# Designed miniproteins, single chains, continued (5), part 6

Each design is a single chain, and the fold is of that chain. pLDDT is the mean over its residues in the fold that is shown.

## One batch from the design tools (miniprotein)

Design m16178
Fold by ESMFold2-Fast:
Parts: C-alpha cells; structure tokens; sequence
Structure m16178 (fold): chain A 70 residues (1-70)
C-alpha cells in the first residue's frame, strides 16, 4: 500500500539520521575530553540538537503511520 511505502521510506531516513547522530555524539564526546576550542564544541552541540529535533519529528510521523496501519 501507499502508506506502507511511506512508512518504509520514513524508517530508512530515521535510521540514516540516527547513525549520523551517533557519529556526531562520539565526535562531541572526543572534543570535550580533548579540551577542544569552545567554538568546535558549541558547533557540534548545535548540529546534535538540530538533528535530534529532525529525528523526533520523523519518529512522530512514523508513529502516526504505524497507528493507521495497525
């Protein structure tokens, strides 16, 4: 069905963004541990926050589609 195709596309996008978020979080942790310049730490933090919000919105859309299919 069209909804099943949309759900599959959303789940793939979420998975790809979650992998990117994990990589950014590892880079952030390393930057903090190595006492990197505040600008770099702040920049990574902003990217993490932005990506986390995007993932949250996509998860809400996924959950709404799952509810319609169940």
Amino acid sequence: SELEKELAKLEKEIEEKEKKLEELQKRYEKAVKEDSPPHLITSLGIEISSLSLEIEELRKRRDELKKKLE
Scores: mean pLDDT 86

Design m16179
Fold by ESMFold2-Fast:
Structure m16179 (fold): chain A 101 residues (1-101)
Amino acid sequence: AGDIVELKDVRVRIFDPEGRLVAEAELPDIKAANAQEVFDRLSAHLADLARELGLKEAIAEVEYTAITSDGGEVRVRARARIRQLPDGTWEVEYEDVEEVP
């Protein structure tokens, strides 16, 4: 498979630590040279959303269309855990990544 170079139609649902849905958002399309840069930019957007909501911990459910360098497209749902560390830096960890039909 080709490397992921673009995410389109990015939709996010943010949950608080108690599992309550607190926000829904659409993110701008993300395009970069490689998958690491694409997901670094996605992680930055997720951390910004948690910060704007005043949350130091959140769970994001993210849906996006991933586009590969060879022109492949797949719709994906992923869960991301977002945390502000004691030093003020943000950590985003992706779990439960799945293709949606």
Scores: mean pLDDT 86

Design m16180
Fold by ESMFold2-Fast:
Structure m16180 (fold): chain A 61 residues (1-61)
Amino acid sequence: MATREEIYEVAKEAIRSALEGKLDEARRLFDEFYRLAVDAGLTPAEVMEIVRRAIEEVLAE
C-alpha cells in the first residue's frame, strides 16, 4: 500500500512534467496517481487536496 507521501510525490512529478510540456509523461503519472489514490482508499476530497498542494508547491519552486 502506497503512503500518502508517495502518492503526493507522484502528483508533484505529474504536474512538473505537464509544466515542462511533457504531456504524455504527465498523463501516465496522473493515471498512476489515480490508481495509487484508489488503492489507498482516498476520498475525492483528499485527492483534490493533494493535487492542490502539489500544484502550489511545484509553482513555488
Scores: mean pLDDT 81

Design m16181
Fold by ESMFold2-Fast:
Structure m16181 (fold): chain A 64 residues (1-64)
Amino acid sequence: MSKEELIEAAKKGIELAKEYLKQGKGGAATTVAGHARKLAEEAGDEELAKEAYELMQEGRKASL
């Protein structure tokens, strides 16, 4: 994937993780946010990776 494709895929993953959190699916949100974080890190987008990491933490809290 190009850098632009990685960023776009990470953004879509972040939106999907937010949707899973709204549905109370913390485990699914954590998994999707984790994937988005890897894509953002590969693209070198530290801010996007941080946003995905914060969603992972929210998903973990929702799973407890």
Scores: mean pLDDT 83

Design m16182
Fold by ESMFold2-Fast:
Structure m16182 (fold): chain A 89 residues (1-89)
Amino acid sequence: MVVERRSVHTSDVPEGKEELAKEAAKTLAIIRATSVPSEVLDFKIEETEDEIRIEAVRYNPKTGEVSHLETRITVKDGKLTVETRERIE
């Protein structure tokens, strides 16, 4: 059984606070990706001027499930968007 879940959250960013907002969102995404009681098999962070992408592969030994979690963080037009996509096998 394969399950995919997606969530998108958008918030307003004050002018001149775009970098601080991105760094805060990045920190929260890392905590969420790594604080789950499953084993972390792989973890990647890619940063560009426009986007931060965080990918984690996690394994639950009790269920045998592998979870792929991708978080994309973007700031555009004064809005911070955090998009999370999770695939469970």
Scores: mean pLDDT 79

Design m16183
Fold by ESMFold2-Fast:
Structure m16183 (fold): chain A 65 residues (1-65)
Amino acid sequence: SALLQRMLEAAREVAAGYDPELQEKVEEAIERAERRRNIGLLLAELEAIDPELEAEVGRAIAAVL
């Protein structure tokens, strides 16, 4: 879905502002969410890493809808 790809790209753009180690963890979460076609899984995994990161990604996703 083009919409799903826009949401995943929004998450990548947010992560680009963080250190490389965090970017790698976000990319792994994105890959799992894409395979399962489940954006809620991405947000849950990001919240477990950092609730503020999840909040920023959630806002970025809302902006591309």
Scores: mean pLDDT 87

Design m16184
Fold by ESMFold2-Fast:
Structure m16184 (fold): chain A 71 residues (1-71)
Amino acid sequence: MDPEVEALIAELEAAYRAGDLLGAARHLLQILGLTGPHPEPARAAILARTSLTEAQVDELLAIVEAGRYTP
């Protein structure tokens, strides 16, 4: 995997665990920018490399889709 994507996944999990959903969603948006237009490769990589559940990853994808991640 791209080391930049691995670093962003780690930052995403840390932000989510700290209760920073907007920060986690921002890291997810950056991952999507690197992995391409389809969310599934990013979703699969996060599920494989973190302790997050499918529901938690889907929540972050919904936040990104709604545009709530940008200040």
Scores: mean pLDDT 77

Design m16185
Fold by ESMFold2-Fast:
Structure m16185 (fold): chain A 105 residues (1-105)
Amino acid sequence: AAAAEAARREAQRQAGFDAVIDGVKSLTEEMKKRGAEVEVKIEKLSDDEYKITITVKAPSKEDRDRFIEKVQALADLARGGGLDVEVKIEEISDTEVKVTITLKR
């Protein structure tokens, strides 16, 4: 049990992509519960590179800005974990934003 748990924890530390993808999914579900329309596209470009595109139409500018802040916090956490993270934010309107996250190992 203990040896298997240690191996799993090491695999989880090394699988930083999965942690970010799960974080994005959690954030998008939170936004949907707040009344936002959310579209997510996850593209595996290689074994060491992912591209995540998120389009959010929020019920308010405050909800849009909160989403952007949480995405930047998630990106900073991923960088702290050893991933190269690029975030591109495209403001379509006061309530609509497109975020592109590129993850590299």
Scores: mean pLDDT 79

Design m16186
Fold by ESMFold2-Fast:
Structure m16186 (fold): chain A 91 residues (1-91)
Amino acid sequence: MTVEEKLNNLLSQLDELGDSKKLSSFYPIIENFLNSIKNEFDYESLSKSNQVILKSILSYFYNFGPPSLKKTIEKFLNDHPSLKKKIKFKI
């Protein structure tokens, strides 16, 4: 499964959970997604729409997630510097 297929599956899972679920229900889905792509990921190979979507997801969960998820996102960004420079976080 490609990174873009994994991202599309993530979006479907987030849509199915909707706003009626507790935010904590999303955290393991995001962590599993990041762990699944970490060795196969090339940000510049993604479509422009998927680049925007991925930045939005990472920024949101970095701001609202627990410290463990924030650390996972920080590690992912440090391992992928081309993506890190496109995302602005208050660290």
Scores: mean pLDDT 73

Design m16187
Fold by ESMFold2-Fast:
Structure m16187 (fold): chain A 76 residues (1-76)
Amino acid sequence: SEIRKLVVQATGYVIRGVGYEIDGDLDGAIADYEQAKKLLEQAKELAIQLGDEETAKDFERMIEHIDAEIARLRAQ
């Protein structure tokens, strides 16, 4: 599934972003979280095209959570 591939890639970016945060590399963390967000936005678009509104809403919540984390890091 294309959606599954996008989610796996997005998860990899989130894990690496958390690693950058632990190391104090906030710019690296933000860059990886922005890439994860972009991949989840693509996954959401595909879910909408397939008529899977529940999965699209799940991806929207994930995107909102990542946006909040990026905003928190930028405010530091």
Scores: mean pLDDT 90

Design m16188
Fold by ESMFold2-Fast:
Structure m16188 (fold): chain A 90 residues (1-90)
Amino acid sequence: DEKLKKVVEAVLELQIEENLALLKERGISYSEEELKELLENYKKAVEENKELVFKETLQLLEELGIDPEKSSVEEIKERVRKYVAEQKAK
């Protein structure tokens, strides 16, 4: 499923962005080089654990009431971003 692969990549990108924003608010910052290395290490770990990452992403989408077959990657990305923002507000 090329669509599921794109969804997983989009969700991971959103999680990384939110984590970086949280760290920046706490006074922790990364250089551009450090961020690139962190992203490459994360992508490598995802590739090593493809089945687990896909399973966890599908479980998250199911909990949010999202059908990945019926929704575009952009729609899924927006709904996940909204969910992350709501979790931050707690």
Scores: mean pLDDT 71

Design m16189
Fold by ESMFold2-Fast:
Structure m16189 (fold): chain A 80 residues (1-80)
Amino acid sequence: SPREEAILLTVLGITISELDYLRRQARAQGDSATAAALDALRERVKKIIKDFLEGKLSVDEVKKKLDEINRELQALVARL
């Protein structure tokens, strides 16, 4: 639904902002490996947004990919 699509885009945008904050934190701590992993996650989220807006991903596929990103993000946050 259009409302569910708007909610997903909002969540994806929040995820990018969180990743941007965390990557700066990792760099400030000198953790270049975690910063690089967070940069890679950020690029994956940007690709999901682009593909979703271009109609290449369904709502369910976006949800699945976002769940995968969130699991990897939680693992990286536990290391900071």
Scores: mean pLDDT 88

Design m16190
Fold by ESMFold2-Fast:
Structure m16190 (fold): chain A 91 residues (1-91)
Amino acid sequence: MMDQLIRPNPELAEFLSRVGLTEEVLTLREAVEAVLKALDMANLRRLDVDPNLYDVSNSILHDILGLDTIDARDLQTIAEAILRHSTLVYP
């Protein structure tokens, strides 16, 4: 799954370009890692609840992925959100 090639929709592609992913087609793994990097850069961590929980309800990630919170340990939920906003690409 993580090696699956994807083409992000325009809003997700614009977001990914801001964290250094300018390619039209990339792996799901690269997109997941870019989201995690953006979470760390945005300082959205909910340390009072769990150090792996991020509140994205007031961030661009809420608008792009449709998530209110992200658990950095739940890579499946992040991957599924990215896939909902991407087209699958087969080699």
Scores: mean pLDDT 76

Design m16191
Fold by ESMFold2-Fast:
Structure m16191 (fold): chain A 84 residues (1-84)
Amino acid sequence: AADALYEAVREFVEELKKKGYKELADRIQRAIDAARAGVTTDAAPTAFKSEVSKEELDEISNKLHEKVTEARRRIAAAQAAAQQ
């Protein structure tokens, strides 16, 4: 279940790399890996915002929200199927 959510975010990270936001993509990937490992990381959030414009950040946020929502929908569907 959790793997489906992380896979959707990884797809988004690869899309960011293709757009040239490699440092941003690497930061997101490290944050995901740290969360999965239960590790607390001290990340500089201002560096995230300095890599993209406000409009690009809004689009990135919206696309990430779409992928997370789709992953959650798939998890819910699989959970419902398992209960039958």
Scores: mean pLDDT 61

Design m16192
Fold by ESMFold2-Fast:
Structure m16192 (fold): chain A 76 residues (1-76)
Amino acid sequence: MEELIKQAEEAVKQAEEYLKKKDYRGALEAYERLIETLDRIEQAYLEAGDTVGARGARGARLAALKKKEELEKKIA
């Protein structure tokens, strides 16, 4: 779990750095990694019976997905 949380935090930091540089492709890839990591975190919480943690991870994943869609529209 700690490794997944660290990966999610690193993906957010990378996405923010790419956005500062206007590297929308790099930001898109970082958000894709974030979405995958958050999905894994959600599944881990569900397997542990932590419904509250699972809902939090799902909420974060949906927010990241919306941000990915916004970036895709900018570079289309």
Scores: mean pLDDT 83

Design m16193
Fold by ESMFold2-Fast:
Structure m16193 (fold): chain A 103 residues (1-103)
Amino acid sequence: MKGIIEEKFRRTGAEKAKEQIKVSVYTAAQLRVIGFQIDRKLGLPHPDPRVNGMTLDQFRQEQAARVKALEAKIDEEAEKLKEGKVTPEQAATAITDAIEKLS
C-alpha cells in the first residue's frame, strides 16, 4: 500500500495524486458496505465479529467517518508535499499509517 501511494505522488503530482487516493479510499469503503449488506442478506456473520451487532446505518456512519478522517489526512500531506515540506515517501507513510490506524 505505502509503495502505491508514494508512486502516485511521484508520478502524478500532489493534486492529481490526492484525488486518485481519495477515490480509492471511498471505493474501498463502498466495497466494505456492500460486503456487509451481502453477509446480512445471506444470514452470514461479518468476518469482523465486532461489527456483527451493528445496523447497516451504523456501519455506513463508521465507514463515512473513517473516509472523512482519511481524506483530511490525504489533503494535509498533499499540501505539505506541494509546499516541499515532506517527500513522497513521508506523505505515503503518514497516509498508510492513518489507513492502518482507522481500519
Scores: mean pLDDT 77

Design m16194
Fold by ESMFold2-Fast:
Structure m16194 (fold): chain A 67 residues (1-67)
Amino acid sequence: MEELEKEITEGLFQMTLSVTRRHLEKMKKSSKKDEDIQQILNHAKLAEKNGFLDIAKELRELAKQLE
């Protein structure tokens, strides 16, 4: 259980979410689309495991939009 680390961890997941949203259109045109989807889903699982359910949900929705 992390106390101070929780805010830092949440910030890192929020940054991942923001970067993914900004690059979503570029990812749709990428030859690495399948790899990007897997990476986003892995980040979503880590966010969920750390209790950031809303961030995990948004990451999964973004991955679904890339399908």
Scores: mean pLDDT 78

Design m16195
Fold by ESMFold2-Fast:
Structure m16195 (fold): chain A 73 residues (1-73)
Amino acid sequence: RSSTIQLFMLIAMGSGTYVARRMKNPAYAQEEVDWAKDWFKENESSMSEEQKKKAEKVLKEMQEVRDEAEKKS
């Protein structure tokens, strides 16, 4: 349940998009993607189906932000 709140905060903040935009750093965006992948793996067994879908969406958005940052570099 606490993990749901954390995931909701990431979505509300614009996930990796908000974070990468603030830092304007492709390396930071990659760190966020790696962290999100590890977090998803560790927590997938305790997540509901709805939470898993939200986590997958956030992870995909973070990857897109990383790719956009790399293209602008």
Scores: mean pLDDT 61

Design m16196
Fold by ESMFold2-Fast:
Structure m16196 (fold): chain A 79 residues (1-79)
Amino acid sequence: DIDRLERLAAEKLREALELARRKGAVTDEQEEEILRLIREKRYDEAVDLLMRLAPDDIEVHILVSFVRMLLWEIKRLEK
């Protein structure tokens, strides 16, 4: 259901952020901004920012792609 998908999307987005941070792609200030976007449920903006900060990181891109699919499914289920 939508609630579970939204929770999973936020969880996977936080995993992508953590991975990008470990790889040095994200500063403390950028991490704070992404966490703020997640808290505000602005997931598309958080995704876009992560992709800009880690453009060549295939692992981050895989997680972000999964988040995008979850967000699409949420939108579809809302009808």
Scores: mean pLDDT 83

Design m16197
Fold by ESMFold2-Fast:
Structure m16197 (fold): chain A 79 residues (1-79)
Amino acid sequence: MNLEKARKLKEEALKKFEEMLRQGAPTEDILRELREYLAEIRKLDEKIADELARELQAPLQRLGVEAAPAERERLAAEE
């Protein structure tokens, strides 16, 4: 049951994000809405939350939002 709820919320979050982008909503409002969806999904299933974060990565980078401090730290550690 929790998995199905998480998948439904992920679909709603992606739909909401695309709609807000089309309407020209401020980036801050989009990020706030996405954070609420991610927090709710994470309570239900972390893997689905990670899937949503991955789906949002390219669109958010295009908006000038970069969210990879951990990835930069990992690359530095491998050198």
Scores: mean pLDDT 69

Design m16198
Fold by ESMFold2-Fast:
Structure m16198 (fold): chain A 85 residues (1-85)
Amino acid sequence: SDDVIDQVIDTLRKMFEALKNNDLDTLLENQEKLVDLLEQLTPEQRQIVGNMVDQILDETLKSGKINMDYANELIDLGEQRLRQL
């Protein structure tokens, strides 16, 4: 459903913005929401989301700080991929 994909994308953007702002309460709240949304996705869609999150977190760990431009570009690409399935 496009509605579920819209919610996944919105939740991911909020999670990474919260991480950038060191807002741990908002990060955890949106992480819980993402877990619930992932249960509504197909296995293929879950893999796309997981790979996207892993890539953003790997870059964050290597740089020591979240790059929101990079995160948003990966989220945009993931959204396009999710909507094609």
Scores: mean pLDDT 87

Design m16199
Fold by ESMFold2-Fast:
Structure m16199 (fold): chain A 98 residues (1-98)
Amino acid sequence: PTPEEVEKELEELKEKLIKKYGSEEEVEKAWELYGGNEELVEEMLNKSNQEIADLVLAMLKKLGEDESKIEEVRELRDNNDRAGLLEKLKELADKRAS
């Protein structure tokens, strides 16, 4: 496909996901996490705040991060800051990939 066709398909897919899941910010963050893999993005968007927080906490423990980082994640979970939880997951994924 041409770059123009790919861009249009991505816009249509993101719009569909935003309507289904209710947040452009969450869709964009999940998309960035999984490099545009639709199935993985949808799997992430279907997770509860608790499930996302549990993933972040598991990664923090695996990386040996300080208790202060664990408390940040708990605060995001308790405040229902879903976008913040996805941002933390992205930061940890980038750290792990380096």
Scores: mean pLDDT 75

Design m16200
Fold by ESMFold2-Fast:
Structure m16200 (fold): chain A 70 residues (1-70)
Amino acid sequence: SMEEITKEAAKKVAEGLAALGVPQEVVDKVAAAKSPEEMREIVSEALGERFGEFVKESFLKEVEKLKKER
């Protein structure tokens, strides 16, 4: 389902952020994000607009990859 794909994509993005040393509070919010815009807003507020846009693009690419696998 789209909900499952969104959750898996958000989890993978959050795991990537954790590996980069991003604070756990931000990682947890990213893992719980329901949309690309929500994820961008979370990351932009914590780490800056440019990083927020990068993370949104990464999330969208992960969603498209997972759609092709399912």
Scores: mean pLDDT 82

Design m16201
Fold by ESMFold2-Fast:
Structure m16201 (fold): chain A 101 residues (1-101)
Amino acid sequence: HMEEILDNALKAYENALKTMSEEEAREVAYLRIEQEVLARFLGTEPVPADASLEEVRFALDVYQALAEIKLVTDPSLEEEYARVQREIEELKRRFDERLAA
């Protein structure tokens, strides 16, 4: 699971570097990580690899809203959601390590 998400994030980063700064490309990779992990938490498909940055941001807004609704309807998912947030941070950390290597 983590390797696939990281590979997708690296591809998004490399593609973004063709048209934007390293900082902006890193943000694109982070959005890809967040979107993919949240999609899995919600039991839905992540946005396609060829989706635009605007499409990824829009999907994240939708997934975030759906996650909030899911937590309101089932508060027992709070611990699972906390693990999801920790997984996102760990994936971002691993992504940064791969860039530094």
Scores: mean pLDDT 83

Design m16202
Fold by ESMFold2-Fast:
Structure m16202 (fold): chain A 88 residues (1-88)
Amino acid sequence: MSKLEKSLLKLVDRLAELYGLTPEEREIMRKLVEIVVALSRGEFDKAKEILDELLKKYPHIKKSDLVGALIFLANLVGVPEEKVLSLF
């Protein structure tokens, strides 16, 4: 579990450096990692709470963009797409 979370956070850090992500975009990516890690642990309620807080804080983000990003991260860690879709 620790290795998975660290690997995903390292990926976020590299993407932030390479593409010049804003502090907001970096926080969003970090929250998406937390959601996917929670799903991988079977912590569905925690994943749902993090997603709901993210949607409340960033209402201008398209739900479809969040779904796409979450499915991408889920596929990297072996979480089924159906579990991501069940959050919505």
Scores: mean pLDDT 77

Design m16203
Fold by ESMFold2-Fast:
Structure m16203 (fold): chain A 75 residues (1-75)
Amino acid sequence: ATKTVLVGNLPADATAADLRTAFGPFGEIEAIEIPADDPSRAFVTFATPASAAAAVAGGPVVIRGATLTVSYAAA
């Protein structure tokens, strides 16, 4: 099972701190990565696969007024 989620529709001004605030309620966050070549996406790695599943199955996540797309990241 994967513990990393792919976040889409990320606002250009969003930061790792915004992602920690928004995704923290789903579980413990191990790492956050925002690719420099595509800042409209991010990878949030949780401590457990259950937390990643909760994030994907959870209600809509909003950062800075943008509704994010959340899916499992490929291994």
Scores: mean pLDDT 78

Design m16204
Fold by ESMFold2-Fast:
Structure m16204 (fold): chain A 96 residues (1-96)
Amino acid sequence: MEEIIKKAEELIEELRRLAAESTDPFLRRELDLMVRDAEDMIERLKKGELSDFELMLRTMELVAGALAASRRDPRAEPALELAIELNKLILEYIKS
């Protein structure tokens, strides 16, 4: 669980950095929404309010968002890599 929270926080930092550097208002809005979704996910995870299925679904949505962002701006590739790593950690956690 600690590794999941750490990876999600790394993803949030990368998304915030990209949003701050972006001159594309549509990309900025998408990134801001992803930050909010990831922060809500961490808060609910810490409180034990997420099922394994909801946790998996939310991280799959973050991967999809990061993939869309990376197709708009290649500078978003690190965010996609972090989202994929987060999804892998969650799948391993669920298997445990």
Scores: mean pLDDT 86

Design m16205
Fold by ESMFold2-Fast:
Structure m16205 (fold): chain A 91 residues (1-91)
Amino acid sequence: NINIEGTYQSEYGTVTVSDVKKTKDGYEATLTPAGRAPTKLKIKIKNVTKEEFEKEGSEIKDYIDAYLVSNDKLLASYVGSPYATEYTKIG
């Protein structure tokens, strides 16, 4: 059992992951950056490199795609960003 709910740190600040629901392909959740509006998060369990993730496209979506690459680490891409952001669980 993977505990995904909690507080995560990135180079751009702190985010909260809440409302975690298990799906067939991983998890869905709500990602709330500190002082900003919540965004839908779709999390897949897959050991993926930054290069592989960044190659998956820069399409504008109403959600953030993420991969759970370890128990305490997510790779996620913001809407329209070509770059993967690393989030490390801190709480």
Scores: mean pLDDT 72

Design m16206
Fold by ESMFold2-Fast:
Structure m16206 (fold): chain A 87 residues (1-87)
Amino acid sequence: LSEEEANEFYEKAVRYGNEIRELLLEGKSPQEIADEMIKTLSREELEIAVAGLGILISQLFSEFSDESRELLKKVNEILRLLTQALS
């Protein structure tokens, strides 16, 4: 992987994590979010989204709040559903 390719991957991953966080804050369920992503994204884009969820999980752990704990549960459920789809 080139440095440029690695940077593009990271930027996409961060964007997916942020989009998922916003959808959860809007009241969409983990199942609804995962189903839509599996339906609309390629395997490569799903792998990037899984990386983005990993970044988001790390960020939420650092926030150490009641809101971040509830989001962590939902993010972990989306991660489980997406990784099952990739298996």
Scores: mean pLDDT 85

Design m16207
Fold by ESMFold2-Fast:
Structure m16207 (fold): chain A 90 residues (1-90)
Amino acid sequence: MEEKRKLVIELTASAIRFIAYDIEKDHKGAAKELTKMAILRYKLGVVSEEQGLKLIEEKMDKLGLSEKDKKEAIEEFKKEVEKIEKEKES
């Protein structure tokens, strides 16, 4: 239960930073926080891998980021999901 609370606090902090970056038009900072939020939501079990990938794709497209930045975010998310799955198996 405490572990879940820590993840929720971290997700909330990331959401606050995302809003701040978005208002200031720091699209790079906003994108980084969106990727982190997708990873944290996956860790919390509130999104599937497919839903997390869709969230990254849709939000990154809305921010007008390059295909390269979007691919890097997708790869980071996939790598973190694989790590989480391995940790669950141990």
Scores: mean pLDDT 81

Design m16208
Fold by ESMFold2-Fast:
Structure m16208 (fold): chain A 57 residues (1-57)
Amino acid sequence: SLALPALDVSPAARAARDAAIDAQVAYLLETGEITEEEVPALRARQRAVVDAAVAAS
């Protein structure tokens, strides 16, 4: 895989970010901070924020 010095868009890096988002969402769901209904929206929002930050680098 090729990593860009200013922007890490590799599939492995994206998979790691997705795993971190999933872990955070799972934690919030387990603690009762969010409902199952909110999971898809929260996951999509966090993913969009991370993707925007990566794109802005």
Scores: mean pLDDT 72

Design m16209
Fold by ESMFold2-Fast:
Structure m16209 (fold): chain A 80 residues (1-80)
Amino acid sequence: SEVLIRINGDTLSIAAKGLTDEQIERIVKAARELSKGEVKVYRLGDTLGITVSGLTEEQKEKLIELVKSLSTGKVTIIEK
């Protein structure tokens, strides 16, 4: 699997390929439980996109660690 996470202020954008449906569901559930803002989810082919806003620093860290724990492949994190 390959995952790209972009951090921009209180927003995380996650693009993931090769995750299972169970792993995707866990990430989406965590994002919706943590976010006080908007959670946008889309799929294009075998790629999942999720954008989560309204996160604290601690909530961003928890979501990133969850994604890292579920990914068996490369995880790339970009901050800005």
Scores: mean pLDDT 79

Design m16210
Fold by ESMFold2-Fast:
Structure m16210 (fold): chain A 71 residues (1-71)
Amino acid sequence: LEKTRLSVEEARELGIELGRNPNVVTATTTTGILAAASDKEGAIALLEAVIEHSTDPELREAAQRWLEKLK
């Protein structure tokens, strides 16, 4: 069937970790990789977790922009 490098659950866990340690570059790069791999659902889950768990407004804004493009 369709190959997914990260499951939605793994993507969410990664998003939580990125939210705890704000890193706009890492979050953007990871989302780009997931989107390029046609893992849109994983990318959405990761971005939502970053937005929910991050206190960094720059990281949250970057994640929100990517989320809007994916939806």
Scores: mean pLDDT 64

Design m16211
Fold by ESMFold2-Fast:
Structure m16211 (fold): chain A 71 residues (1-71)
Amino acid sequence: LTPEQVEALRRAIEVRKEAEKLYKEGKMTPEQYEKVREAVDKAFEAARQGNPELAKKYVDEAEKIVEEAKK
């Protein structure tokens, strides 16, 4: 794994944990939570296949959903 792949995976884990907290607090809908989980899973798959750009795209999507839930 390249440093960029490791960083993308770390960000994916962090955004998943944040989404779980928001979901438990009732600040995130089940639909938003599932979208974050799906995006994180796709980010892991993209990183595993050696596509850090695609992994970053999915992590960015998950982070946007978390940011919207915090509003």
Scores: mean pLDDT 82

Design m16212
Fold by ESMFold2-Fast:
Structure m16212 (fold): chain A 93 residues (1-93)
Amino acid sequence: SEEILREVKELLERAKELFEKAKEAFKNGDLEALEEKLEEIERILEEVRRLYEEAKRLGAPEEVLKEIEEILLEIEIILGLARIMLGVLKLIS
C-alpha cells in the first residue's frame, strides 16, 4: 500500500503542475492548450481512481485509503476549476 500511496502522491503533484500550466493557458487565451491540460488532468483522475480500487482490493489500512480519498477530492477540485476556466475562455473568445 505504501507503493500505491507514493504513486498517488506523484500523480497529485503532476495534476498540480498541469493545473499551473492550465492557468497560464487561460491567462494567454490559449483554448487548445487549456483543453489539452484538462484532458491530461482527467487521465490522472482516472488513474488515481484505479489505484484507489487496487488499494481497497489489497486491504490497505484505513489511514492510507483516507489519504487517497483526500487526494482524489483535491484532483476533482482542480479539474472542476479547469473546466470553469475552459467554459469562461470559450465565452470570451
Scores: mean pLDDT 90

